Designed miniproteins, single chains, continued (2). Designs and how they scored, part 46

Each design is a single chain, and the fold is of that chain. pLDDT is the mean over its residues in the fold that is shown.

## One batch from the design tools (miniprotein)

Design m5666
Fold by ESMFold2-Fast:
Structure m5666 (fold): chain A 118 residues (1-118)
Amino acid sequence: AAPTPVLSASVILEFDVPLKKGEKVTVKVHATNLGPEDVTVGIGSADPKLRIVSGKPYATVPAGGSATLEVELEAVEDVDKLRIRVSATASGPATVHVKVEVYKDGKLLGKGEATLTV
């Protein structure tokens, strides 16, 4: 596809969820697009000791709509906190509210929320 000019913003959310090497967590991001532009929301690791091993790391959230992203992260080394990057990218000015939930073995261990303005 041809490159399109984009605006982007990101936030790093920290969760007090320690993992031992080889342990996994599920991260769910519920994104609500408050603006008139479609937005691509992404999930990434902000820590080289955490790797995405499965799931959907990005989704298009339509103007005025919502989407849920879910990824599995694995600790490649022991970590004391989870550092999760949430990003928003749009072709014009946009505002996205994100709710982030961290699960291990079906148990909710952490919640965070942020508003991303691009």
Scores: mean pLDDT 85

Design m5667
Fold by ESMFold2-Fast:
Structure m5667 (fold): chain A 92 residues (1-92)
Amino acid sequence: ILSRLAALTTAFAINGIAAIEFGDVGDAEAALENAEEVARILEALGLTEEARRIREAAERFLEAVRRGDAEAAREALLEALRAANEGLKALE
């Protein structure tokens, strides 16, 4: 389960960075899908607060990419990644 969560978190980071670099809403939507899968797994494991933080930050990330706000998108991406990594560490 940790390897799947790590892979999904990595996919979220890669798609998120691509969305910011290229301004591509499709990459941002792919990143949001990866983040939702991470959040869903963490929530099923009882990490409800980490899941909520990931979802909220990922939604802000998508909105920022849509409006072309690279700085806001980067901050939201980092917040979601921090929450995902905290969830991963809680499962060790």
Scores: mean pLDDT 84

Design m5668
Fold by ESMFold2-Fast:
Structure m5668 (fold): chain A 65 residues (1-65)
Amino acid sequence: SAEAEAAARALAEAEANGIARYLLGAPATSFTVEQVSPTTLKITATSPRGTATLTLPLAPDAKIP
């Protein structure tokens, strides 16, 4: 559903912001989500101080919109 997709996106954004704050000392100003394989999701967070990347495993049957 649209609500579930929005919730998943909000969670990914929160994770990206957490990583950016910890590694770069600033919140993410943007982020990109890319499915690089059927079982791998790559999140890239960009901030004024630099870029941080997180790789997340997906279940083989997971669907990303």
Scores: mean pLDDT 67

Design m5669
Fold by ESMFold2-Fast:
Parts: sequence; C-alpha cells; structure tokens
Structure m5669 (fold): chain A 66 residues (1-66)
Amino acid sequence: KEKVEALDKKAKEYETMIENSKKNLEFYRKKAEEGDKQKGTELAKAYEMAIKSAEENRDKYRKEAE
C-alpha cells in the first residue's frame, strides 16, 4: 500500500528533524551561557517547541501507517 510507505517515510523524516533539532538545542543552550542569555534561551525554547511538534507529527504518521 503506497499510502503506508509514504507515511512511514514521513515519520522517518521527522525523526531526522528531531535529532538535528536536539543538536541545535544543545548548541544554543551552551551559547547562551557565554553570550546573550535571553536570546539563547528564546532560541532554545523555539527548538524545544519544534521538537515537540515534530514528535507529535512523527507519532501521528506512524499511527496512520497502520
């Protein structure tokens, strides 16, 4: 079923985005320690929200693939 294959591919794409966003989150948290704390904190929060959204979309596509 092509629909299942497409949804599985979407879930994998979100997994990759989550991993990359987590690396960026760690990087900006570290930068906030040495630079503009407020700007670094806001960027870190933005990545946290992006990760949560991507995880929800990943789980949704995995469920739909059934």
Scores: mean pLDDT 76

Design m5670
Fold by ESMFold2-Fast:
Order: sequence, then C-alpha cells, then structure tokens
Structure m5670 (fold): chain A 83 residues (1-83)
Amino acid sequence: EKEEALRKIIELLNKSIDALNAGDVETAIKYLEEARKLAEEAGLPGSTALKQIIEMAKNGEYDIAIAFAEILVALYKLDLERL
C-alpha cells in the first residue's frame, strides 16, 4: 500500500516537473494536486510541502517550484528504498 502510493506520487511529481519545464503550468498543477491528495489519503508526509509547491507554480515561481519538487522526489525515493 505505502510502496504503491509512494511510486505513484513520485510518478506524478516527475510528470509535474516535466510539465513545468515545458511551460504547461495547468497540467503541472493538476499532477501536483493529485500527488497531494494521494499523500493525504495514504497518510504520507509532504502534503504541506506539496501545497507550497502548488502555490509557487500558481505564482509563476516555476524555477523554485521545480527545485522543491525535485527535492521532494528525492525524499520520497529514500522512503521507498527503506520499504
């Protein structure tokens, strides 16, 4: 369960990073919101960080949003490796 949720969140975050790099902000926000919902439903940490990344993207702070999303991917990958 947690392993499946972590893998899906990492997938969604990578898709959001790709969308932000492509300038597709609307698609990126949709993936970030889906990742946040999954984190909350699975009882995983990072929902507050995801909310902040979403706000950065909405405010046009794309470089900062990408950087923090990449950090969050690295942290979730560490959690996945511990399982």
Scores: mean pLDDT 86

Design m5671
Fold by ESMFold2-Fast:
Structure m5671 (fold): chain A 94 residues (1-94)
Amino acid sequence: SPQTINQLGIVANGSMMKFLSDLGISTQQMQIGSDILRDNQNQQSRSTSIDQFRSIINTTIMQIGQALGLSNQQIDQMSSRVNDGINSRQSYID
């Protein structure tokens, strides 16, 4: 449902921003990450399936990681945290 996608989006987007904050990223880097996230939120809200939503989230994680110069390990850690959050929320909704 649209409400399910919206709830998963809140968790995914929050998890990404929390991960970046925990890395001690600068205010300017946080702004870059936030801008990329905002640009991809419209695509997230238009997703018609959870699989499509997850694909958009994974693309967003890669775009943020590349823009901020994160290592492959840091990108993998962000992906893990975000997907854990999505899985936990989806399990609660189901």
Scores: mean pLDDT 82

Design m5672
Fold by ESMFold2-Fast:
Structure m5672 (fold): chain A 56 residues (1-56)
Amino acid sequence: GAHEAERLGALGVTYAQQRGDDEAAAEIGRRVREALAAGDVETATRIGQEGVARYG
C-alpha cells in the first residue's frame, strides 16, 4: 500500500544519503512522491525497493 511505498522510499533516500549520493537521494524522493501523487502505488513501491537494493 501507500504506507509501504512511503517507508521504502524514505529508506532508499536515507541509504543514498548515507552513501554520500545526495543527488540520488533527492531523485528517489521526488520520483516516489510523484508516483504517489499520481495514485501509482506500484511504481512508488518499485522505486523505493530499487533505492534500498542499490544503496542499502
Scores: mean pLDDT 87

Design m5673
Fold by ESMFold2-Fast:
Structure m5673 (fold): chain A 76 residues (1-76)
Amino acid sequence: DEVRRSAELVKELTERGIRALENGDKEEQERVIEEARRLAEEGRIHPGTAERIIEAIENGDIETLRELRERAERLL
């Protein structure tokens, strides 16, 4: 199930992004951004979802990452 595989990846990225923001881990924040771009380019996650993850991390927007995580969890 492509939807389920995509949801698992989004959940993982959002969880990592939240932890990286809470800990002020700039190196991990950059890794999550790069991974989101790569996964969208490879068609493994929706490009609009990847863009929202990237923007949320760049802006320190933990609330948006939590929303995206919850949305992904509903598909699992």
Scores: mean pLDDT 88

Design m5674
Fold by ESMFold2-Fast:
Parts: structure tokens; sequence; C-alpha cells
Structure m5674 (fold): chain A 58 residues (1-58)
């Protein structure tokens, strides 16, 4: 859903890695690829290797 994608990007921009992981666990398979691509770009800039690996696995 659009709300889940927006929440994920907001959590990543705020540096809330725990919230971002929770949202990916619950909604990752239903998120548009464009949202996942943007999330991956933000996670790479944050240097969070666990989030990057999780996003690439989707």
Amino acid sequence: AAAAGRALLEALRLGDAARARELLDRHGSTLPQSVLDEALRIAERLGDEELVARLRAL
C-alpha cells in the first residue's frame, strides 16, 4: 500500500533502522519496485549494510 511505502522512506530518512526493518518484514513483498529502489538508495547512503542486503533480497 502507498502508506507503507511512504512510512518506509520516512523511517529511512530519519535514520530509524528498526522501524524500516519492521516495515520491510511486514510489507516488503507488496511494495512497488520504485519504492524499494528509492529505499535501497537511501540505505546505501546511510551505510546500513543489513538494510541494503534485505532490500536487495526483495
Scores: mean pLDDT 79

Design m5675
Fold by ESMFold2-Fast:
Structure m5675 (fold): chain A 70 residues (1-70)
Amino acid sequence: SDRTALLQALRAALADEPVEVRRRLAHAFENDDVEELKRLGMEVLGLPEAALAGKSVDEMARLMVAALEA
């Protein structure tokens, strides 16, 4: 599924991030924790809140993967 592919892409892109960051991201994604994903996108990747506002978990995950691949 798209969700499984996104989680796999996020895990690959975050391979060099601290274990705690990777754990928080996986947990937030698996539990549809929109607020935690938004905070991680802002805190870890420096994404502006406006870029994440109103987005679904899957939309934020795609944006985060794109940011990590840049």
Scores: mean pLDDT 76

Design m5676
Fold by ESMFold2-Fast:
Order: C-alpha cells, then sequence, then structure tokens
Structure m5676 (fold): chain A 75 residues (1-75)
C-alpha cells in the first residue's frame, strides 16, 4: 500500500512538472509575440494568453482532484 501511494505521488509530480514546463514554453512564446505586436494586437494576444493560462490552471486542478481521489480509493 505504501509503495502504491508513493507510485501515485511520483506519477502526479511528474505530470505537474511536465505541465509547468509546457506552461513556461507557452508563456515565453506569447511574450515574444506581445513584444513585436502593436498596442491593439497586444491586448488581443494578452487575452488569448489569459485564456490559455486559465485552461492550464483548470488542468492542474483536474490532476490534483484525480490524485486526491486515487489516494482516497486506497483508503
Amino acid sequence: MEEEIEKLKEEYEKRLKNLDAQRDTIVKNFEKEIEKATPEEKERIQKRLDTVLENSDALKEFLEKRYEKKIAELK
């Protein structure tokens, strides 16, 4: 049981790190676009980035809930 819990934690942490790395890449790409954009375009690009980050946060929440549920199933 302890080994099962450790395995779930390890897998969850790995998924979080991968999500964080993807988020960093997305932010970097959008920041590059914003730097080169006109003021009007910057507002539109920022809004798109905000939406992408919202979705990333929702996925992180989903992974956390899934992990909590799996731990609860192990009693």
Scores: mean pLDDT 81

Design m5677
Fold by ESMFold2-Fast:
Structure m5677 (fold): chain A 67 residues (1-67)
Amino acid sequence: AKEHAEKALEAAEAGDGGEALEHLRKAQKEGVSDEELEKIGSEVAKEVGTDPLAVLKGIAEKLVEKL
C-alpha cells in the first residue's frame, strides 16, 4: 500500500495524473479503506480546491504520511 502511495506521489509531482490515479487504485486494493480515502479526499479538497492533479497529489501525500 505505502509503495503505491509513494509512486502515486511521484507521478503527481511529475504531472502524470493517469499514473498517479492508477497507483492510488493499487494502494486502495492493497488495504487502504474507502472510508480512509474519502476522509483524505475531503481534507485535500478543502486545502487545494478542485484541480484534479493537485487533489491526486494531496491524497498521495497524506497516504504516504499515514501509511
Scores: mean pLDDT 74

Design m5678
Fold by ESMFold2-Fast:
Structure m5678 (fold): chain A 120 residues (1-120)
Amino acid sequence: MEEDEELFLQGKGYYLEGKYEEAVEYFSKVSEENADALANLGNALYELGKYDEAIEYYEKALKIDPNNALAWTNLGNALYEQGKYDEAIEYYEKALEIDPLNEIAKENLKKAREKKEAKE
């Protein structure tokens, strides 16, 4: 647990520096039972444009902690980047059920709805 905490903090440090490949390496060494590490691994993969892998890790994180509104929002963002606007809308709405004041989810929900209407 303490070793996992050190690996997690190192991963967060790399992520904040924009070193996403190194962030993935360190988060991947943390226990797969750690929902925060799985969500942050998804975030680092998202920043690398690895949306399929990011989705997988967000889903794993949300299976452990389904009340993580940020992870629902980021799952929606990854689906939006893949052009899966209907699925993105569903998960942004899920994020807003958990945190109705989530301005990022509200804004991204509007954008996803606009893309769906424009058939882009």
Scores: mean pLDDT 86

Design m5679
Fold by ESMFold2-Fast:
Structure m5679 (fold): chain A 72 residues (1-72)
Amino acid sequence: MATPEDIERAREVIEKLEELKKKSKNPKVQEMLDTAIEDLRKLIEERASHREVQFAIDRAEALMEKAKKIEK
């Protein structure tokens, strides 16, 4: 199961996604970030495995990098 550290890391990533969403004026980017936020919230709620939480974090970080490229 996910550790308290995994859950804390996921919450930190959610905050970063929400900040990036606030700064974005592109609706498509906002939708992508919103989906990542929802995915992480569900994993936290369901007490998913360490592996599931880590993969979701990696995916969210990749989406944040993609969003930054689209905003340029």
Scores: mean pLDDT 78

Design m5681
Fold by ESMFold2-Fast:
Structure m5681 (fold): chain A 78 residues (1-78)
Amino acid sequence: ALDGALASIKKAVDAIINKDYETAAKYFDQAASLAEQAGLTEAAEHFRKASIAAKNGDYKTALEHAGRAAELVEAARG
């Protein structure tokens, strides 16, 4: 689940680079679901905020929340 969340983050970031904010939001929502399944409620909340920001075209806020969520996911793997 955690490796899947990190893979979804990468796909969401790649989508933002291509200005495909709808696809980025979908991958952030997927990462949120995977984080929630792993019991990482705070990470899931940050991924949901990243999804909302991506839908609004606010890529800076989306990347900020995605980065915080990724840190929480990586900490849980260690």
Scores: mean pLDDT 83

Design m5682
Fold by ESMFold2-Fast:
Structure m5682 (fold): chain A 69 residues (1-69)
Amino acid sequence: MESSAEKAYEAGLLLYKQGLLRNALRAFEEAIRMDPNYAEAWENLAKVLEELGELEKAKEYYEKARKLK
């Protein structure tokens, strides 16, 4: 069965591909709230932040994802 975190992560990927960066950000944040150890969600959240110009936040979240792996 799909977990709620996995579902939110999949929604985030779809929104990101559509160019809906703010919506993708929210979906990845939801995935992390449900599973804080979801390294892939942290990585994609960081990528969205980087695209939005939030470079300092992106760096922190990339490090968070690396630490979880």
Scores: mean pLDDT 83

Design m5683
Fold by ESMFold2-Fast:
Structure m5683 (fold): chain A 75 residues (1-75)
Amino acid sequence: GEAAIKVLKEALELLEKGDADGAIEYLRRVMEESEDENARGAAESALYLLEIAKKYGRLEEAREALKKGIETMKS
C-alpha cells in the first residue's frame, strides 16, 4: 500500500544520504508508533535488511533491494 511505499522511500533517502543509522532509527520508530499494519510490516522487513547489511558492509546491496521492493509494490 501507499504507507508501506512511503516508509521504504524514506529509509532509502536516508541511505542515499549516507545516514544508515538514521534509516535504522526511522524504521524502529515506524514499527513502534505507526498505526498502519502495512507500514509496520515494511519497516520490520527493511530494518532486518539494513541491520544485516550494516553488519556485513553490504549497504549498497540493501539500497538496491529497497529500490526493487518499492518498484514491485508500485506494480
Scores: mean pLDDT 84

Design m5684
Fold by ESMFold2-Fast:
Order: structure tokens, then sequence, then C-alpha cells
Structure m5684 (fold): chain A 90 residues (1-90)
């Protein structure tokens, strides 16, 4: 799944899909599926940062797959970059 496809899916899922994506990130047996969930949650973070950011932080620290840990860390960096851009433009 490419970056544009993940962004489209995030926009279509919206806030209602967040609990399901967090469950997928934490429980799916396939590390590629968990990594994709982490990236999609990164795009949705502005809609529910209080649930999404802790889930991504946990995955970045504790997921057994380096692929998933990297995806969660990259998502957290992207969230931080978006917040910094918004603050500078304000």
Amino acid sequence: MDEEERKRIAEEIGEAGIPGLIRQLEEDPDPEVRANAARILGYLAPLDPERIIPALEKAAREDPSPLVRRAALEALVEVGVRELKEAVMS
C-alpha cells in the first residue's frame, strides 16, 4: 500500500474507524498490516490525538517487529512536524 493510498483510506475511514485501527495496530498477527495501521493512524491523529498518540508511542517502543516500530515512529514524527507547521503559521 503506497502513501497516497493510505492517506485516501484515512480520509474515508475518519474518526469512526480509529478504535478499529488501534485494535489492528495492537492485535493483528501480520506485521505489515500493523505497520499500515500505524501509518493510517498518523494521518488521523488530529481527529483524536488523545487515543492515537499513546497507541503509536506504545507500538514504537514495544512492538516485536522493527517494521512496525519504525512505521509508528515515522507516524509520530509526521504528527510532530504537522503540529510545528501549524504553530509557526499561527
Scores: mean pLDDT 77

Design m5685
Fold by ESMFold2-Fast:
Structure m5685 (fold): chain A 70 residues (1-70)
Amino acid sequence: SEEDERRLRELLGKLAEIAQSFDPETAERIQKRIAEVVRLYRDPSVTLEEAIRAAEKALQEAEDIKKKLS
């Protein structure tokens, strides 16, 4: 749905923002996770729900890394 597509875009936006707050190596790792989620979104065999779950997991992992570096 349009609402789910908006949610996915918001999650990807948050991931991109949090990546900018890290060192280049960590930012690269987060960008690779963003690329994986975008690949899932573009795969017609993958549901939008699965892409959203992958984005949520990637965001949680990025937030966990931020907490460890604080």
Scores: mean pLDDT 82

Design m5686
Fold by ESMFold2-Fast:
Structure m5686 (fold): chain A 70 residues (1-70)
Amino acid sequence: MSPRERVERLIKELRRLAEESKDEEVKMHLKRAVELFEERLRRARTDEELEAIADGARTVIDSAKAMEKE
């Protein structure tokens, strides 16, 4: 999987979590995160930049999943 495909997959997962969220505030936060990561992906030119975006998106996904386990 290319670094770009990895970022696209993570953004898609984040978008799914936003749609599935029952908390309106969490849903809005996740939708905003999707917009910001999509903008960063559109501007990224190097694999290093793509890896940084992927790490950021994964952190948000992990936080959202942690809230579901409470």
Scores: mean pLDDT 80

Design m5687
Fold by ESMFold2-Fast:
Structure m5687 (fold): chain A 97 residues (1-97)
Amino acid sequence: SMEELRRKSDEKTKEMREENAKKADEEEIKKTIELLKKVLNGEKLSEEEKIELYELLVKLTLSAPPLIDKIAKELGISVSEINEIESKLLKEIVKLK
């Protein structure tokens, strides 16, 4: 009974994290996908778009990690490629200071 209660608690915690990921701001998810598609297509981002994409990626990584996996899958890339894009954006943003 105690093991079943722990398993149900762990399942509820996972379900709540997935539910929070689903209820994350749909506009933020759409904007992140739009900006990532521009990067993947070799399009030049404005300075404002670079900052926005970096902030969105950091926010999603901290608040809703399962959404990063979902975005990677939707774009047909790995999470490692998203992490590389984030690192490149940070390097470019630092040069703007």
Scores: mean pLDDT 76

Design m5688
Fold by ESMFold2-Fast:
Structure m5688 (fold): chain A 60 residues (1-60)
Amino acid sequence: SKEVEEHEKKGEEAFEKGNYQEAVIHYAKAIEAALEAGDYESVRRLSEKLGEALRQLREQ
């Protein structure tokens, strides 16, 4: 869905800037939208991105 794409993009932009907390928030919102849409493939993919952002956040 467009909502999934928009939050994924915002998460990626935040990640590139080193704003890992912001990236986590946007990836979580993208996962929520994907769950509402029944898009479990996007849920899996976005969960991996969320995990990376959480790892970076823990290291800062």
Scores: mean pLDDT 87

Design m5689
Fold by ESMFold2-Fast:
Structure m5689 (fold): chain A 80 residues (1-80)
Amino acid sequence: MEREKKLLEAEILEAMAVMHAVVAGERELARLIQETYEALKKNGKYDEAIEVLERVLELMLREDYEGARALLEEALEKAK
């Protein structure tokens, strides 16, 4: 149940982050969000995915798209 709840939370956060990026016209950032989430999900890193996606959403709400991209690139590299 806890694992399933974390997966659902991560999926919702990913969907919200992608939607925010798309609405902002940041299509490359939307792709990077999806790619980073998929890499973390593949490795069962749901807690890390939630933390990263929450921070990305916070940065995007402040229009810090460069900060969001840098955070996602770091998370993706660590997920390899």
Scores: mean pLDDT 83

Design m5690
Fold by ESMFold2-Fast:
Structure m5690 (fold): chain A 61 residues (1-61)
Amino acid sequence: LRERVRALAATLLAAGLSPEDVKDAAVTALVSQGVPREEAERIAEEAVRAVLAGEVAPPAP
């Protein structure tokens, strides 16, 4: 789950979305998969942070 969220965050950031928009999209995706909102927010924040820190690269086009 965390790896998939990081991949999603990396893809959306590469597409030019703001970190805030990417976080919102990741939370929505996690909640739709049955993750509780509080956990979804924490996972999404961590994923966006990891991508911005360069720990997760967006997929090459």
Scores: mean pLDDT 74

Design m5691
Fold by ESMFold2-Fast:
Structure m5691 (fold): chain A 78 residues (1-78)
Amino acid sequence: MKEAEELEKKGEEAEKEGDYGKAAELYAKAGDIYYNEAKDYKKAAEMYKKAAEAYEKAGDESGARRYKEKAEEYEKLA
C-alpha cells in the first residue's frame, strides 16, 4: 500500500512537470501493486485509468489502449 501511494504521488509530480510518459509508468506500477499485493481492484483500476490518460497525453496510443483495457477489466472485479 505505502509503496503504491508513493508511486501515485511521484506520478502526480511527473504530470505537474509535463512528463506524461514517466507519470504513466508510475501510475501503472502503482496499479500493479494494488492489484498484486493489496488485491484492491478499485484502486488498481483507478491507477490504470490514470496511466492510460497519461500515455494518451504522451502520444503512446498502444500504452493508452492497454491500460484502458486493464482498468475496464478490474472495474468489473471490484
Scores: mean pLDDT 83

Design m5692
Fold by ESMFold2-Fast:
Structure m5692 (fold): chain A 57 residues (1-57)
Amino acid sequence: GVPAPAPLSEEQREIAREIARKLRAIGEAFELALQGKEEEARRVAEEGGVEAKGMLE
């Protein structure tokens, strides 16, 4: 069961962590690509579980 003081369950925390990870990777990869660091952008996206190839197309 979800404890009373916790606003999020363990499942919700895992989902939030996954979403946050992907959003950070997308944001960082996008900023790196805008700076002309396409190789770094791809690495950051891959580390976050997002393929930069689709973004760079």
Scores: mean pLDDT 68

Design m5693
Fold by ESMFold2-Fast:
Structure m5693 (fold): chain A 69 residues (1-69)
Amino acid sequence: SVPLGLATETLGLSAEQLEELRRLALELAAAIRSEEERRAAEEEFLRELARKKGLSDAEVEALIAARLA
């Protein structure tokens, strides 16, 4: 397998160790995507709420920066 073969040469890992790392990488990627999706949804909700309150685009961005920082 191309990705496993390349990584073995680069890192000096066995095929079994590479498969374990691959599994862990997929779990980590899923966790990161979930957190990013949650953050994006919160940001969009705050933008809509702030606009409905009559804030300018600059004030909306400032609110989001403060709230999600």
Scores: mean pLDDT 68

Design m5694
Fold by ESMFold2-Fast:
Structure m5694 (fold): chain A 74 residues (1-74)
Amino acid sequence: MPSVEEVGKEILERLREAKVSEEVLERVEKTIRESIKNKESIDELFKRLGEVIKEIEDLEEQQIVLGIVSEVHE
């Protein structure tokens, strides 16, 4: 099973490739870092990322981030 660190790295790499804003990228990175500090599971990481995604103001960017996170979770 991949670690939270490995899953987080894959998500961040895909978001960079998709050219999401620096604001969204920083928020996702901070969320991943907090999940790692708290020794959370992969499921807990995805729950946190779901809340972050809901807060993205740009609906098109929100859909891109949601798609990447959902693809990595599968």
Scores: mean pLDDT 82

Design m5695
Fold by ESMFold2-Fast:
Structure m5695 (fold): chain A 55 residues (1-55)
Amino acid sequence: EELEKLKKRLESLIDYLERQLATARSANDTDRVAELEKQISELRKKLEKINEELK
């Protein structure tokens, strides 16, 4: 239950950051792009771990 809720929140946050990344790329904001890519990567690793526990 708790892990499933965390998974949904994490997926929503990743989606939000992916949209921010698209905007940053359009603005050619290379520093912001690097920051967002790092954040998305870290969150995806956490999501992968949660998915492993939900088996």
Scores: mean pLDDT 82

Design m5696
Fold by ESMFold2-Fast:
Formats: sequence, C-alpha cells, structure tokens
Structure m5696 (fold): chain A 69 residues (1-69)
Amino acid sequence: SSMREELLRLIGRILRTIGEIEDLRLELEKLKELLKEGKATQEEVEEKEKEIKRLEEELKKLMEELRKL
C-alpha cells in the first residue's frame, strides 16, 4: 500500500470522527436545555461529555498519526 492510500484512509477516519463529535455536541447542547427544564439528569449530561472527550482523544491520536506521515 502507498503512503497516499494510508493518507486517504486516515483522512476518512478523521472526517468521520469530527462528524461524530459534532453530532454528540449537538446532543449535549439539547441535553443541557432539557436539564434546565428538569427533563434530563446531570448524570446524562456527564455521560455525554465523557463520550465527547473519548472521541476528542481519538481525534488527537489520528491527527498525530497524520502528522507522522
């Protein structure tokens, strides 16, 4: 496999991960609105924040892999 193919695969993974983070951020914003209305829990908000943080760490790892190519 060429460096080009590895680069394109990695870019695809980065773009998908960014999309997942943005979707989760929108869900988190909605959960925070619902929490203010008493329709969600602080625990649900914290769980969503943890999921976002996990994906942000994955994105950092992918960006570091891209930098090393």
Scores: mean pLDDT 88

Design m5697
Fold by ESMFold2-Fast:
Structure m5697 (fold): chain A 66 residues (1-66)
Amino acid sequence: SAELAIRAIEIAKKHGVLSDETAAELIRLVREGRFEEARALLERLLAEATTDRQKAALRALLELLA
């Protein structure tokens, strides 16, 4: 599911859910197999998310990294 996670991260970045910097960091962590760190970053972003759209997208990304 790493390739699906990277694709989903790129889509989330395109739609403004993730900043360019955060998307690049998440893609790097996923490519390096550092899934625990990627999940921790997504969980932090989810806690800070203010809209239902952002929360839904971040939850979907977390499931892809399970």
Scores: mean pLDDT 85

Design m5698
Fold by ESMFold2-Fast:
Structure m5698 (fold): chain A 61 residues (1-61)
Amino acid sequence: DEVLKGLELLAQGRYEEAVEHFRKALEKDPNNRVAWEGLALALERLGRTDEAEQYRAKAAS
């Protein structure tokens, strides 16, 4: 699963690759809250804080 791959990459500090896998997860299931939260966290770790806040808001809705 793309979500599990994203979480594994996030734990390894491979944030750019984690973003790609979370995006693929959302292409298959746009209602996956874990994927939205993971994407937000990865973007925050990359210093892309404005984008991270947008995805975090989607995860909370």
Scores: mean pLDDT 81

Design m5700
Fold by ESMFold2-Fast:
Structure m5700 (fold): chain A 61 residues (1-61)
Amino acid sequence: SPEDEKKKETLKRWEGHLKRLQDKLDELKAKNADPERIKLVEEQIETVKEIIEKLKEELKK
């Protein structure tokens, strides 16, 4: 359906955003950045993962 196609496009965008956040987290860890900055990015990653899982569930039914 058109709604499912829109959700698939949204899912791809969120998966791309997750990849960029994971790359940023790796960069911060590699340079021994402030633990509070690392925690903030980890929290953002968890939030994005929840959004992705919800979209995947909606696409299944």
Scores: mean pLDDT 84

Design m5701
Fold by ESMFold2-Fast:
Structure m5701 (fold): chain A 102 residues (1-102)
Amino acid sequence: ALTVTESGGGTVPAGGSATLTATVSGGAAGNYLVSLLRRRPGQPLEGVAASSEPLPQNGTATFVLENLTVEDTAVYVAVATPVDGTGADGAFGAGVPLTVVA
C-alpha cells in the first residue's frame, strides 16, 4: 500500500525554522505530488506547501518552514497523490507535531 513517512517537527522558538520531510513508498510505479497540510485545533486541514515537481517511489520531499510564529503550531500532515490521475487513492502521513514557543 502507498505509505508516506514523515519526520521533523518538535519544539522551536518563534522566529526560528523547521525542516519537515516526507518519503513516499509502497505504492505503484510512477510519480507522486507531495503536499504539506496542517491541522490546528478547531480548524480544517489547510494547505501549507507542495513539492515543486512530482517525486518517484522512495523520493523524499523536504519542506523548510522559516520565520515561524506561535500561530504555526500545528500537526503537519503530508499527502502523496499519484500524478497519472488513474483514480488511485493518495495516502496521508501520520502527521508530525510542531510547537512554536514565544
Scores: mean pLDDT 79

Design m5702
Fold by ESMFold2-Fast:
Structure m5702 (fold): chain A 66 residues (1-66)
Amino acid sequence: MVKITAEGLSKEGAEQVADAASKIEGAKVTVEDGKKVIIEGPISATKATGLALLAIGEGGKVKVEY
């Protein structure tokens, strides 16, 4: 189980991160206030890294919990 929290995103950045995460089987995606995205599920290290890099690219602050 992996939990990825990205915060400080713009509305557009949050939408991009949430859309990318929604394409992962078994991932639960929660968007808070249009600025914070929480992704939980059986996510591979490669996919988790990709999501974290995407969120950083969108100006977000990212925390990954394994």
Scores: mean pLDDT 81

